# Designs tried in a protein design run: designed miniproteins, single chains. Part 26

Each design is a single chain, and the fold is of that chain. pLDDT is the mean over its residues in the fold that is shown.

## One batch from the design tools (miniprotein)

Design m930
Fold by ESMFold2-Fast:
Structure m930 (fold): chain A 71 residues (1-71)
Amino acid sequence: MEEEAKKYEEEVKKNPNNADAWIRLGEAYLKLGEYEKAVEAYQKALQINPDDERVRKLLEEAQLKLIEKKS
């Protein structure tokens, strides 16, 4: 799981305009409980593809998890 996040971190460094890589990175961070990093990754994916409803939903979930973690 942590190796998966590192793989996608390398991928977005090589191809920063690859929205799919940012989505996968966000999913990996979400699974690790790294909610702030997941939010950042999904925001990057939305900057590339603003009309991606799936990514908006994932971003909302990550934001809710981040709020819960701070309580």
Scores: mean pLDDT 81

Design m931
Fold by ESMFold2-Fast:
Structure m931 (fold): chain A 73 residues (1-73)
Amino acid sequence: MIFERARNSRRLAELVAERTGDERAREAAKQIEEALKAGDEKAAEEYSRQAWEAVRAQPGDVAFAAILELAAE
């Protein structure tokens, strides 16, 4: 469950970074990917929180669009 949640958080942050150029979202996505490769559940969970903070900092329409795109995958 933690790694599945982390993969979803990584993709959300990636989609936000693609739409807005937000460096915080891009960095969070990168850190989650590294944590997943390392099998580090604690890091994956922590960077997932940071990814969601970056998503919540975006305008609501951007955040909603990214969530819908992830759900369509």
Scores: mean pLDDT 77

Design m932
Fold by ESMFold2-Fast:
Structure m932 (fold): chain A 94 residues (1-94)
Amino acid sequence: MELLEKGKELYKEGRYEEAAEEYKKFVDEAQRKGLISKEVADAYENLGEVYEKLGRYSEAALSYALASVIYLELGDEEKAKKALEKAKEAAKKA
């Protein structure tokens, strides 16, 4: 999906606010449609990383927590655990 590719490219360029906007568009659309997929979980994790780069730790923690929930729904317990740990660490910085 173009939004995910664009978000990744913006992140590589250090354009974190614009990267967050593209990832947020993707996850908001997926949420409206009730879609649960690896791509949605990956997008929430990437959004969390972008928010950490921006110092927006509360938003980073929420994004990682949502990634963890979706990974768990998909049966990926290892990724769910890692995302939850990132959420906890971001929450401590908020």
Scores: mean pLDDT 85

Design m933
Fold by ESMFold2-Fast:
Formats: sequence, structure tokens, C-alpha cells
Structure m933 (fold): chain A 52 residues (1-52)
Amino acid sequence: MSEEEREAFREVVDLSVRLLHAIVTGASDEEIEELMKRLEEAVKRLEELLAK
């Protein structure tokens, strides 16, 4: 696994944890939506890296 793939994995994990924390602490819908969009982008990047 490349360093880029490892960084992408770390970003997906970090954003997933942040999203869960936002949901359980009652963050605003806007904050949750922003985190969801960022997570989707991170997952897309990881998928592209893993396809190579």
C-alpha cells in the first residue's frame, strides 16, 4: 500500500469519526452535511487510489 493510499485511509477514518461525533453531540444539520460531503470525497479518492 502506498503512502497516498494510507493517507486516504486515515482521512476516511478521521472524517467517519468526526461525523459520528457530530451526530451524537447534536451538531447542526449544516455541519453534518459538510462532513458527509467531505467523507464522500475522501472515499472517492481512496477508491481511485485502490483501483491502481
Scores: mean pLDDT 82

Design m934
Fold by ESMFold2-Fast:
Structure m934 (fold): chain A 49 residues (1-49)
Amino acid sequence: MEEEAKKKAIENAKKASIPELQRAYRSGVMTPEEREKLLKEYEEKAKKA
């Protein structure tokens, strides 16, 4: 896997909204496990907000 591209996609997903995360996943830069983790983090933050 392309570690540099993957790191960038994950960093962007952390800063941005769910759509950015979905784009990263669709492009194959992010694994299903990583997508699940980030979605869970977004859910936790949304609950806290």
Scores: mean pLDDT 64

Design m935
Fold by ESMFold2-Fast:
Order: C-alpha cells, then structure tokens, then sequence
Structure m935 (fold): chain A 73 residues (1-73)
C-alpha cells in the first residue's frame, strides 16, 4: 500500500469515528485532508498527514484504537 493509500484509509476510518461522535471540527479536518490527497502533490500529502494528527489528538485512546481497527479490516 502506498503512503497516500494508507493515509486515505486512515482518514476514512477517522471520518467514521468523528461522524458517530458528531464532531463537526474533526469531520471538517478529515474532509479537507481527503481533498488535499486528491491533489496528488507532496505538499497536499504533508498537510493531510498534519490534519490527521490533529484529529488523532482530539480522540480518546479507545477511539484511536477503533480508527486503527477499521483501517486494518
């Protein structure tokens, strides 16, 4: 799996968790990160990874584990 494919899968998993929580701020960050990945640029990928890290920083340990489990499935 490429770095971009992995990052997209993690963002989709994080989106599902944020949507269930009703976390509009995290949803907006995930949507922005997904759009940045669609640009195909290195700068877009770096910014998308930063946004994913911000979303993870807002999650509990259990929610972070759920994102990883959804990615692994």
Amino acid sequence: MSVAERLRALLEAARAVAERRGDAESLAKVDEALALLDTGTLDGRVRAAELLAEVYGSLSDEEGAEVEARFAA
Scores: mean pLDDT 78

Design m936
Fold by ESMFold2-Fast:
Structure m936 (fold): chain A 82 residues (1-82)
Amino acid sequence: SMEEIKKEAEEIGKKLGEALENKDYEEAIEQAKKIGELAEKVKSEEGVKYAEKAVEALKNKDLDSAGQYAGIAVGEVLTAAL
């Protein structure tokens, strides 16, 4: 359901934020990939795009860009699930 997708997106956003604060790149990449999967399920092209950008930024250890892109991806999934 859309309510379950919203709850999952909020949980991913929280875990991703915590991983970014702790500089846990491995966990942050896994959470960014999960938000990308949710974006695909809700057919959010922008959510998928920014989730992929977040993963790439994390692989390059660009924490600042990763945080911005991940935040956009979570926001787009939450908007699409309305």
Scores: mean pLDDT 88

Design m937
Fold by ESMFold2-Fast:
Structure m937 (fold): chain A 77 residues (1-77)
Amino acid sequence: SAMLEKLKKAKEYLDKALEYLKQGKVEEAKEYAVKAFEIAGVPQEQIDFVRNSDPKELKEMVEKGKNLIESLLAKAE
């Protein structure tokens, strides 16, 4: 289904965001995190919060987002 494809793309973008964070590329990580959350249908208010977060908070948000999407994918199959 189209929803499953969107969740898979969001997961891929969050994985890239974590990879960039690991490399210290915070700006690129934010761009990928925002794209992932937009695809996943996260509200604009939460996306704005992610854009304005410190690197530590951004990492926590991305990790939590990835865990949530992985749980949804496991349930949806």
Scores: mean pLDDT 82

Design m938
Fold by ESMFold2-Fast:
Structure m938 (fold): chain A 58 residues (1-58)
Amino acid sequence: MPSLEEIKAGMEKLVAIMVENNVPKEVIETALRHEISHVPEEHKEEVEAFAKELIEKV
């Protein structure tokens, strides 16, 4: 099971790659939402907050 730190690092890398390839913000948002759906319930709230912060900076 990935740690909270590994999940956050993975999401940050995913967003960075998508931004570098000029993927639309709405597609990045959808990808992050899909990643969050696979996160353990105990980390979901913090991961959702982190994803929201990442999207706001795109």
Scores: mean pLDDT 80

Design m939
Fold by ESMFold2-Fast:
Structure m939 (fold): chain A 70 residues (1-70)
Amino acid sequence: MTLEEQAERLRHVGDLMAQEAASAGHPEAAKRVRQLGDEAAEAYRNGDWEKAERLLQEMRRVLAEAIAAA
């Protein structure tokens, strides 16, 4: 898989997570997850895999908190 394909997968995951947060009634969490997903995709395209992984972990935390509050 190319770096571009992996970056697109990260953005797609971010979109899915944002939809879950929005469906749970947390539009601010959805916005935050989308922002983090875009940043993770950029980091991945630039070869900064450690930063991308850190951002993905933060996205998971934000989503988990939003779902737990629903």
Scores: mean pLDDT 80

Design m940
Fold by ESMFold2-Fast:
Structure m940 (fold): chain A 66 residues (1-66)
Amino acid sequence: SLEEKLQRLKELYEEIIEAFRVMARALGDIELKRTPPEEQERVRAEGDEWIDKLVEKAKKEFEKSL
């Protein structure tokens, strides 16, 4: 049914978002290794905020698309 297809798409989209979040943080960890220790906390916080905002935007746009 259409309802089952939409539920599957929502689940897949959430899996993709989580995979993105994991990959983005892994890339951020690589950048942190090259960042001076005194800047690491700020850079990590800014990266986490960017990821969270992008994830929220993606989820809102997906819900509007349905």
Scores: mean pLDDT 83

Design m941
Fold by ESMFold2-Fast:
Structure m941 (fold): chain A 78 residues (1-78)
Amino acid sequence: LEELRKRLERLKKEIDEVGKLAETDPQAAIPRLRRLGDEVSRVADEAEKLPGEEAFNLVVEATLLLIRVAITLRDAEK
C-alpha cells in the first residue's frame, strides 16, 4: 500500500508539471498526459485489489487524479 501511495504522489507531481507544459506546448504535453493517466489507472487497479479503508481511499485519490488528467487532455486537444 505504501509503495502505491508513493507512486501516486510521484505521478501527481509529474501531472502538475506536464499540466504546466500543456499551457505552452500542448502537443508535447498530450502524449505525456496519456501515459501518466495510464500509470494512475494502474495504481487504482492495484489498490482496488487490496483490502481496507486505506486502499479504498487511494482508489478515490487516483480516480480524482484521473479526472484531472482527462480535463487537462480535453483542454489541450482543443
Scores: mean pLDDT 81

Design m942
Fold by ESMFold2-Fast:
Structure m942 (fold): chain A 66 residues (1-66)
Amino acid sequence: MSLDEKIKRLEEKIKEALANGDKLTAASYYVRLAFLYAEKGELEKADEYVKQAKDLVPSLEVAPFP
């Protein structure tokens, strides 16, 4: 329910950020999408969104293991 709505809204925000050329904001939203898909147990989709974020910002590091 609300989790799926949050995913949809993030997808729309990513499109807006990309249209504005704001790659950092778009990459941040991709990382948030990855976390939400991981919460749903869709780990393959989560991994794909992390890769999309890194594609937009090649120097982007997803948080290292503690």
Scores: mean pLDDT 76

Design m943
Fold by ESMFold2-Fast:
Structure m943 (fold): chain A 71 residues (1-71)
Amino acid sequence: EEKKKEREKIASNMYKEVSELTKQIKDLEAQAKKAAEMDPEVGEKLRQQSNEARKKLYEVMKKGAEEIKKV
């Protein structure tokens, strides 16, 4: 029972971070597209921020999976 609760807690925390990062990525990609039409340099910076957020998302998912495996 406690192991199940611990896995659910880890999964819940992971899903919260994944949801937040997914929203940030979507917003950054939309902003990058709009900014690129006016200033390509600003669009590129926003695209780079989106890529960094995607890397962080992958790390969060990988860490969450490893933590669940340890329970």
Scores: mean pLDDT 81

Design m944
Fold by ESMFold2-Fast:
Structure m944 (fold): chain A 91 residues (1-91)
Amino acid sequence: MLEERLEEVEKDKKELKEEVEKKGKFSKKEIEEAKKLLEGKPVAEQQKLIDEAKEKDEKKALALILARAEMVYEKSLEKVKEYLEKLKKLE
């Protein structure tokens, strides 16, 4: 069921975010700043930024990887919601 998968994705994203904040390794601000660095860039450019960060600052590289994962989750959730809306229109 698509509704169950959508709830699972939202729950997993929320749990991952809370886990990261609880462990204190990355602040909400660090993740948001990493998202801003990646936003609007093509996948190849995003990967280049992550690779460059891995050589200079491992913590920054991990923040960029986590930010990219969150952005991918948000896009995936949006696509699932669009598909669910289309299915509802067919009823």
Scores: mean pLDDT 69

Design m945
Fold by ESMFold2-Fast:
Structure m945 (fold): chain A 95 residues (1-95)
Amino acid sequence: ALALAAVAAVLGRLVADAGVAGGGAAGAAGAAGGAVAGIGVGLDFAAAGRYLAAALAGLAFAAGGVAALAAGNYAGGAFFGGAAAGTGAAVIGFA
């Protein structure tokens, strides 16, 4: 299964939910866009059997979460930590 793609989709949705709290809408849109792009990349590399490339995509999503936290500066500590931990766990499970 493409756990990294699923985690990226969840990340985008969580950022969108956080954006509803106000002030984070632009950050949420940017993170969601990045997640969608990454999903495509992850799917392609996973299908090709390039688990390392998929792992790198997961790390990029974690970095995106951190950037969204910095840009939005809303209640994002738990979300960026959860996103990073989730992508890391998915990468480890995938490998």
Scores: mean pLDDT 50

Design m946
Fold by ESMFold2-Fast:
Structure m946 (fold): chain A 78 residues (1-78)
Amino acid sequence: GKNREEAIKEAEKAIELAKEALKKAEGGEALAKAIAAALLGIGGLALVDFRPEDEEANKAALEDGKAGVELAEEALKL
């Protein structure tokens, strides 16, 4: 479904941005946001893999992935 494909893309984007944010973070809020972004992306990918046919699970993974992207982008601006 559309939610599954978009969830994978957002989760992968969150993980990539979180990796860059973690490399640049010197601690504090930047580090916390980068870690949270990585966990949201990883969790989203795991949820999609565990429940590929569950549209509600895929929708939840998509929202978590989007939140992860936002947190990683915020971390990169700090």
Scores: mean pLDDT 84

Design m947
Fold by ESMFold2-Fast:
Structure m947 (fold): chain A 87 residues (1-87)
Amino acid sequence: DPVVERARELLEEARRLIEEAARAAEEGRVEEAERLLREAEELLREAERLLREVTDPQERLELDIELGLLRIQLGVVKLLIERLKKE
């Protein structure tokens, strides 16, 4: 399934960027962390568009869960960055 494969690749890349953003934020590299999160957000938006083309209900559910978890992780890192910027 080319659509499923592309969606998985986008989600995997987004996860990598979110993890890198978290490390950058932990090290005080706020500007780099913000850039990485913006890139991750774009990949998650593209993955969401591809998920609308997934016809298999089980594969779509699995990808929807993964997308949801990554959005939560992105939100947590974003809150950390915003806190760091206020101090």
Scores: mean pLDDT 87

Design m948
Fold by ESMFold2-Fast:
Structure m948 (fold): chain A 90 residues (1-90)
Amino acid sequence: MLPSEREAQKLYEQGKYVKAGSTYVGMSVAYRLLGDLEREVEYLLNAGKAYYEAGKLDKARELLEEARELARELGNDDLVARAEALLEQL
C-alpha cells in the first residue's frame, strides 16, 4: 500500500472524485517508475473509476484504455477483464 492510498480513498468517500483520480494517477506514475507494472495497472483502474464517477468520461476512457493495454502486455487476464468491464460502463 502506498503512503497516499488512504488519502485517495478518503477523497473518494467524500465524493471528491477528481482529486481522488489525480492522486491515483500519481500513484500509477510512481509504480511505473519503480517498474511495478501490475501496481501501475491497479492504480490506473482506480483512477479511471474515480474520473468516471466525476463524469469526466474522456479522461476515464484514456486511463482505462492504458490500463487494458498494459494488462494485455503483462498477460494478466484478470486485470484485462477488470479494465474491459469498466470501459463497457462508459
Scores: mean pLDDT 85

Design m949
Fold by ESMFold2-Fast:
Structure m949 (fold): chain A 73 residues (1-73)
Amino acid sequence: IEELVKKAEELWKQADEHESRGDLERAVELYRQAAEEYLKAATKAIDNGDVEKAQELISKAREFRERAERLAA
């Protein structure tokens, strides 16, 4: 779980940097990848019985997915 969360954090930080530079296409890709890693972490949290952490991770994945969709529009 911790490795997936760390990877997701690195990806969304890269996405934020690309967005700041005006590279929106790359930012969209990175936000989508960050959301995917959060969903993988959420699945593992569910497998471990940690429903509260899974809900938190799913919420973060949704936020970055929505941000990617907003930038792609």
Scores: mean pLDDT 81

Design m951
Fold by ESMFold2-Fast:
Structure m951 (fold): chain A 71 residues (1-71)
Amino acid sequence: AVFEVRVPIEAAGAVAAVATEAGGRLLSARLEGDFVVLRLEVPAERAEETFARLREIAEAAGGSVEFVSDP
């Protein structure tokens, strides 16, 4: 599964940590003003739980997360 996460720079580390714990990897990172847009690939078996965690972090930071590709 592929996710796109948009968060303030301060929250980017927390997002990366969650992806790493899930056995995922960073596909791309792009700076967009005060935000970082991260594309993360996560194993299909962990997609739903990882999305829930990423959404919690992103929403708390004033950002967003979305599915780009299903498993």
Scores: mean pLDDT 80

Design m952
Fold by ESMFold2-Fast:
Structure m952 (fold): chain A 73 residues (1-73)
Amino acid sequence: DEPAPERLEVQQLVNRGTNRLLDAKSEEERERIREELYKRLSGLVGPEEARRIVEAVERNVEAQRERERERAR
């Protein structure tokens, strides 16, 4: 069970991107973080896979924000 070097780098980028998106205070900042994440991932896994990863990260961030909103109500 040896993760490929690219897999570790992708996981690090996803973790950093997710944390930055959760901490982002504006939609403009979130859009910039998404764009940076997509560009870096595209270089590692290609544009199609990078888009899928970014979309998954966005869904996870939105789900987490929705859970926090429901819990705060």
Scores: mean pLDDT 78

Design m953
Fold by ESMFold2-Fast:
Structure m953 (fold): chain A 79 residues (1-79)
Amino acid sequence: GQKISFTGTEPASQFAPFLQRLTAALGALSLPDHVKFGLVQFALEGDAEVWWRALDVSQVKSWAELVALLQQQGTAFLA
């Protein structure tokens, strides 16, 4: 199987490729948004898992919103 994961310690330039792979893989599976949220949790490790645990998931209404939040966190890893 293809391993898709992000720990938050990789070079910031690798975050966008990680998101592209994750969104392509989950899109191909045609899963409900809430199932995709669970799969994202399993793809995040280390510092990225710490961020996920601090995230208020109740604010996330759709897959598009979760992708936007992940992109915002990628910008924070760049800073």
Scores: mean pLDDT 70

Design m954
Fold by ESMFold2-Fast:
Structure m954 (fold): chain A 64 residues (1-64)
Amino acid sequence: DISKFTKEDFKLASQGKSTGDKEKDKEILEYLINLAVELLAAIVNGDYERARELAELIKELIGE
């Protein structure tokens, strides 16, 4: 459930910085890793529409 994390939390994680809560840091990293794994799976399966959706989501969470 991503609703408990802020955009700043994701930005800090992308910069290798702590939010001040180690459990929260771990959950954010696990969430981002899961998205990356799903993106790679979509690319391997040739599901480029799904890959685009996941890439946009990741960009929105940690990109400028």
Scores: mean pLDDT 76

Design m955
Fold by ESMFold2-Fast:
Structure m955 (fold): chain A 72 residues (1-72)
Amino acid sequence: DVQQLLQQSQQLEQQGQSQRRLGEASREASRRHLELGDTETSKIHLERGEELEQKGDQLIAQGQQLRDQALS
């Protein structure tokens, strides 16, 4: 039981970190497009980056909840 919850917690946190890194990459792409004067593409990448970071945060929070439950 505890081991199962900890494994699920770790998987969710890893997935969340991956989504966060994808979001950071999208924000970096946004910055590069902005430097090239491509404001429309920059905006698309920025919005996608924000969505990915939000999703990552949610997954990490879910993982944290499972870890807290396992330790209870």
Scores: mean pLDDT 88

Design m956
Fold by ESMFold2-Fast:
Structure m956 (fold): chain A 57 residues (1-57)
Amino acid sequence: SAAERQALAEEGERVAVRGVVTGDAALVRKGLELIRQSGAISEEEAERRLAQALAAM
């Protein structure tokens, strides 16, 4: 459902942010994977965001 997709995207955002704050690249990857699975971003956008996040860490 749309609500389930939104909840998954919100959870992914929380996980990705936690990864950036804690310097945990695996959490950043996991968060972006959840956002991609929600349909909010493409695989290419997820890879781009991962590269940007890792450069900022």
Scores: mean pLDDT 87

Design m957
Fold by ESMFold2-Fast:
Structure m957 (fold): chain A 68 residues (1-68)
Amino acid sequence: SQGQQLVDQGLAGIRERLAAAPADASTEELVRRLAPIIDALQDDPSVSQQQFDEFLREVSRLVAERRA
């Protein structure tokens, strides 16, 4: 689906931005860097609530992995 393709592209962008961020980046800095991708998916009518919730769950997992 178009929504799934957008989620997959969004996750690729999240991974790229996390890789480019400083290892010691604060939560506030990470939120600032990731917000444009998250906002774009949230506002896209092709992305369902379920797909967006799954996307946010994966983003949270990726951010948590940076802190471990």
Scores: mean pLDDT 85

Design m958
Fold by ESMFold2-Fast:
Structure m958 (fold): chain A 57 residues (1-57)
Amino acid sequence: KKEEEIKKLEEDYKTAEANLAGSQRLADLGFTVPARRNAAAYAEKAAELKKKIEELK
């Protein structure tokens, strides 16, 4: 059952990375304040998910 939890965390991590990339793209287009805030939040979430995955492996 650990494998299922790891799989879910990996999927959430990929989603967070995709959202981070999207937010960075918006910042490049000049939507700076909300995009920067979202990018920071997604980066933090991705780091937390990565740590949990490493702890379970």
Scores: mean pLDDT 75

Design m959
Fold by ESMFold2-Fast:
Structure m959 (fold): chain A 60 residues (1-60)
Amino acid sequence: SEKEKEIAEASRQADAEAVRLAHETGDPELAEKLGRQKLEEIAKKYGVSVETVREIGGKL
C-alpha cells in the first residue's frame, strides 16, 4: 500500500541519520536513542507499532 511505501522510506531515512550521527559524534548510544525516537514518531504518524515500522522498513 502507499502507507507501507511511505513508512519504508521514512524508516530508511531515520536509520541513515542515526548512522551519520554515530560517525559525527562518536556516540553510538546517543545515535541509537535518536533513531528509536524517529521510529516512534513514524509509528504515531501512521497509527502502527514501532515493530511494524521496523518490519516494513526491512522488507520493502
Scores: mean pLDDT 78

Design m960
Fold by ESMFold2-Fast:
Structure m960 (fold): chain A 61 residues (1-61)
Amino acid sequence: SAAEEERRRLIARARGAREAARALGVDKGYQLGTEALRHAEAGDLEAARRALEEASRVLGG
């Protein structure tokens, strides 16, 4: 389903955000990536997107 495909993509993005945060030493980015992963695994795709948006800002700004 489209929702299951989106969930898999969000899980992959959350894992990527955690790895990027580790490489950069950004604790807040790691925390937000972990939150996004938990939300995506629970099926809360909206909360996962919000956490990833925050992670992107912390890691890119």
Scores: mean pLDDT 87

Design m961
Fold by ESMFold2-Fast:
Structure m961 (fold): chain A 60 residues (1-60)
Amino acid sequence: SREEAEVLRKEGVELARQKNYSEALALYEKALELYRADPETPQSEIDQVEALIEAVKAEL
């Protein structure tokens, strides 16, 4: 659900803050999957998570 995706995104941000980039990436990718599964998800939410994934991948 969108709520589950939001929780995973927030947990990923906390992990990235701790420099746990590989776990943050896994949570972001799961959040993106859940956001994309909800047809009512705004494109801005998808874009934000994709940007977070790209930023974390640059650190790996």
Scores: mean pLDDT 84

Design m962
Fold by ESMFold2-Fast:
Structure m962 (fold): chain A 93 residues (1-93)
Amino acid sequence: NKDEEKLKKLTEKAKKVLEEAAAKDPTAAATFLAAKQSIDEIYEEAKKSGKLKEGAKKIAETLRQAAKLASPEMKEKLLKVAEEAEKLAKEIE
């Protein structure tokens, strides 16, 4: 499924940015790593249920919440991936 493949790539991109944020901010690292774990859980549930649109929306929300705690540089990267997730959710109709 093309949409499942797109969601998988988005999930990997989101996790990479969250890992980068955790590495750059030891004080908030636990929060970013928890968000990364949540994204893995969201993807697995979306794959199992077939609710890929809902999965993409939840990934976007998780990234927007993480961005609130991030440095300006990491906030920009997290919000960019959140926007890609929101766009994917609109395409999965």
Scores: mean pLDDT 87

Design m963
Fold by ESMFold2-Fast:
Structure m963 (fold): chain A 62 residues (1-62)
Amino acid sequence: KEKLLSEIEKIMKEKGYPSMIINQLIRAIKEAKPDEETLKKMLELVKKGKVAEALELAWSKR
């Protein structure tokens, strides 16, 4: 869902992540096309500062 993807990007910017890392995660999500439940889990990981875990989750979802 586009809204979840936008919220992930916004939170990463607010936490001060560089645009390169933000773009890497967003591209991984767009390529993997995870379901809404997985996107919600990624959002929670990003809120907790666990961006690497969110990226791993994106890669695990095809």
Scores: mean pLDDT 77

Design m964
Fold by ESMFold2-Fast:
Structure m964 (fold): chain A 84 residues (1-84)
Amino acid sequence: EVAERALREAREAIELAREALELGRKAGDEGAIRLAEKAIRIAERAVELAKTGDREKALEGLLDAGVAALTAAVAVTLARKALE
């Protein structure tokens, strides 16, 4: 079911983005912090879209969840490099 998948992936993206934000804060890397915050915003929108019950909006939410997860992964990478 597209809406259930979008909701699950969006929630997973929020968890990853929150981890990225914490790492970015520890690293003091403003770029990583900004990307993590952006990922959280995109993922929160994805959750909202998934909850509408509309298939087209659920598909949009699924795409947003993917973008959020990728953005969070980049933020984690930047934070880890800054911690070196």
Scores: mean pLDDT 86

Design m965
Fold by ESMFold2-Fast:
Structure m965 (fold): chain A 106 residues (1-106)
Amino acid sequence: KVERARALLAEAEKLLEEAEKALKEGKIAEAIELAEEALRLAREALDLALEAGDRELAERALELLRKVLELAKEILKKATTKNEILRAIALILRAIGDLALAERRL
């Protein structure tokens, strides 16, 4: 549903902004958790947008997935613990996978 896709994108965008703020404040674990949730919501919004045939919403979701990938790379640069590094790598790999699948569907 278009309304649900739009609502999920708005929430994902908010979570991404919170993740960027957490990263700037040195809260690496919090930034990872927020970025992981933003990725999940953006992927769900993309699936709904594609099902609805709404290209504008699908492109917005794709842009958000790309922003999550860039944030994940910045998180990796600041990660100091083994757990943070592994979670950041996992987030990067998931974002790359989600983007590859999304681009194949457009």
Scores: mean pLDDT 87

Design m966
Fold by ESMFold2-Fast:
Structure m966 (fold): chain A 60 residues (1-60)
Amino acid sequence: SLYEKLKEAVEKGDYEKVKELLLEMGISEELAEYIVKGIEKYKPPADIVVEIAKNVAELE
């Protein structure tokens, strides 16, 4: 699933792949960039990132 791939990319610190997966989930480029910057700065647990992506995708 896309969520499993997103979790793996976050755990590996592969921010290019994280952005690609967020876009594939239907999240806008602007929001995807904002999320990636947050991950890079704060390094939240991958499960929290997946939860954020789910919530953002549901709002769009």
Scores: mean pLDDT 82

Design m967
Fold by ESMFold2-Fast:
Structure m967 (fold): chain A 70 residues (1-70)
Amino acid sequence: SMKEEMEKLIKEFKELASKAVEEAEKKNDIKTLEEVKKLFEKVVEAYQESYEKGKKEAEKAIKKIKEILK
């Protein structure tokens, strides 16, 4: 279902975000910490509007976190 797929994407995003936070903390990178926080807020807001919007925002957030982690 769309709900289960969205929950899985949120979980995957949280796992990647945790890695980005750990990496940023090691580098004392406050800007990255704030970016990750904003991505969390966008995903949550999109999910509240619709499962489809939430899925798209989660996919975008995952891509951005991967770029941060490069």
Scores: mean pLDDT 81

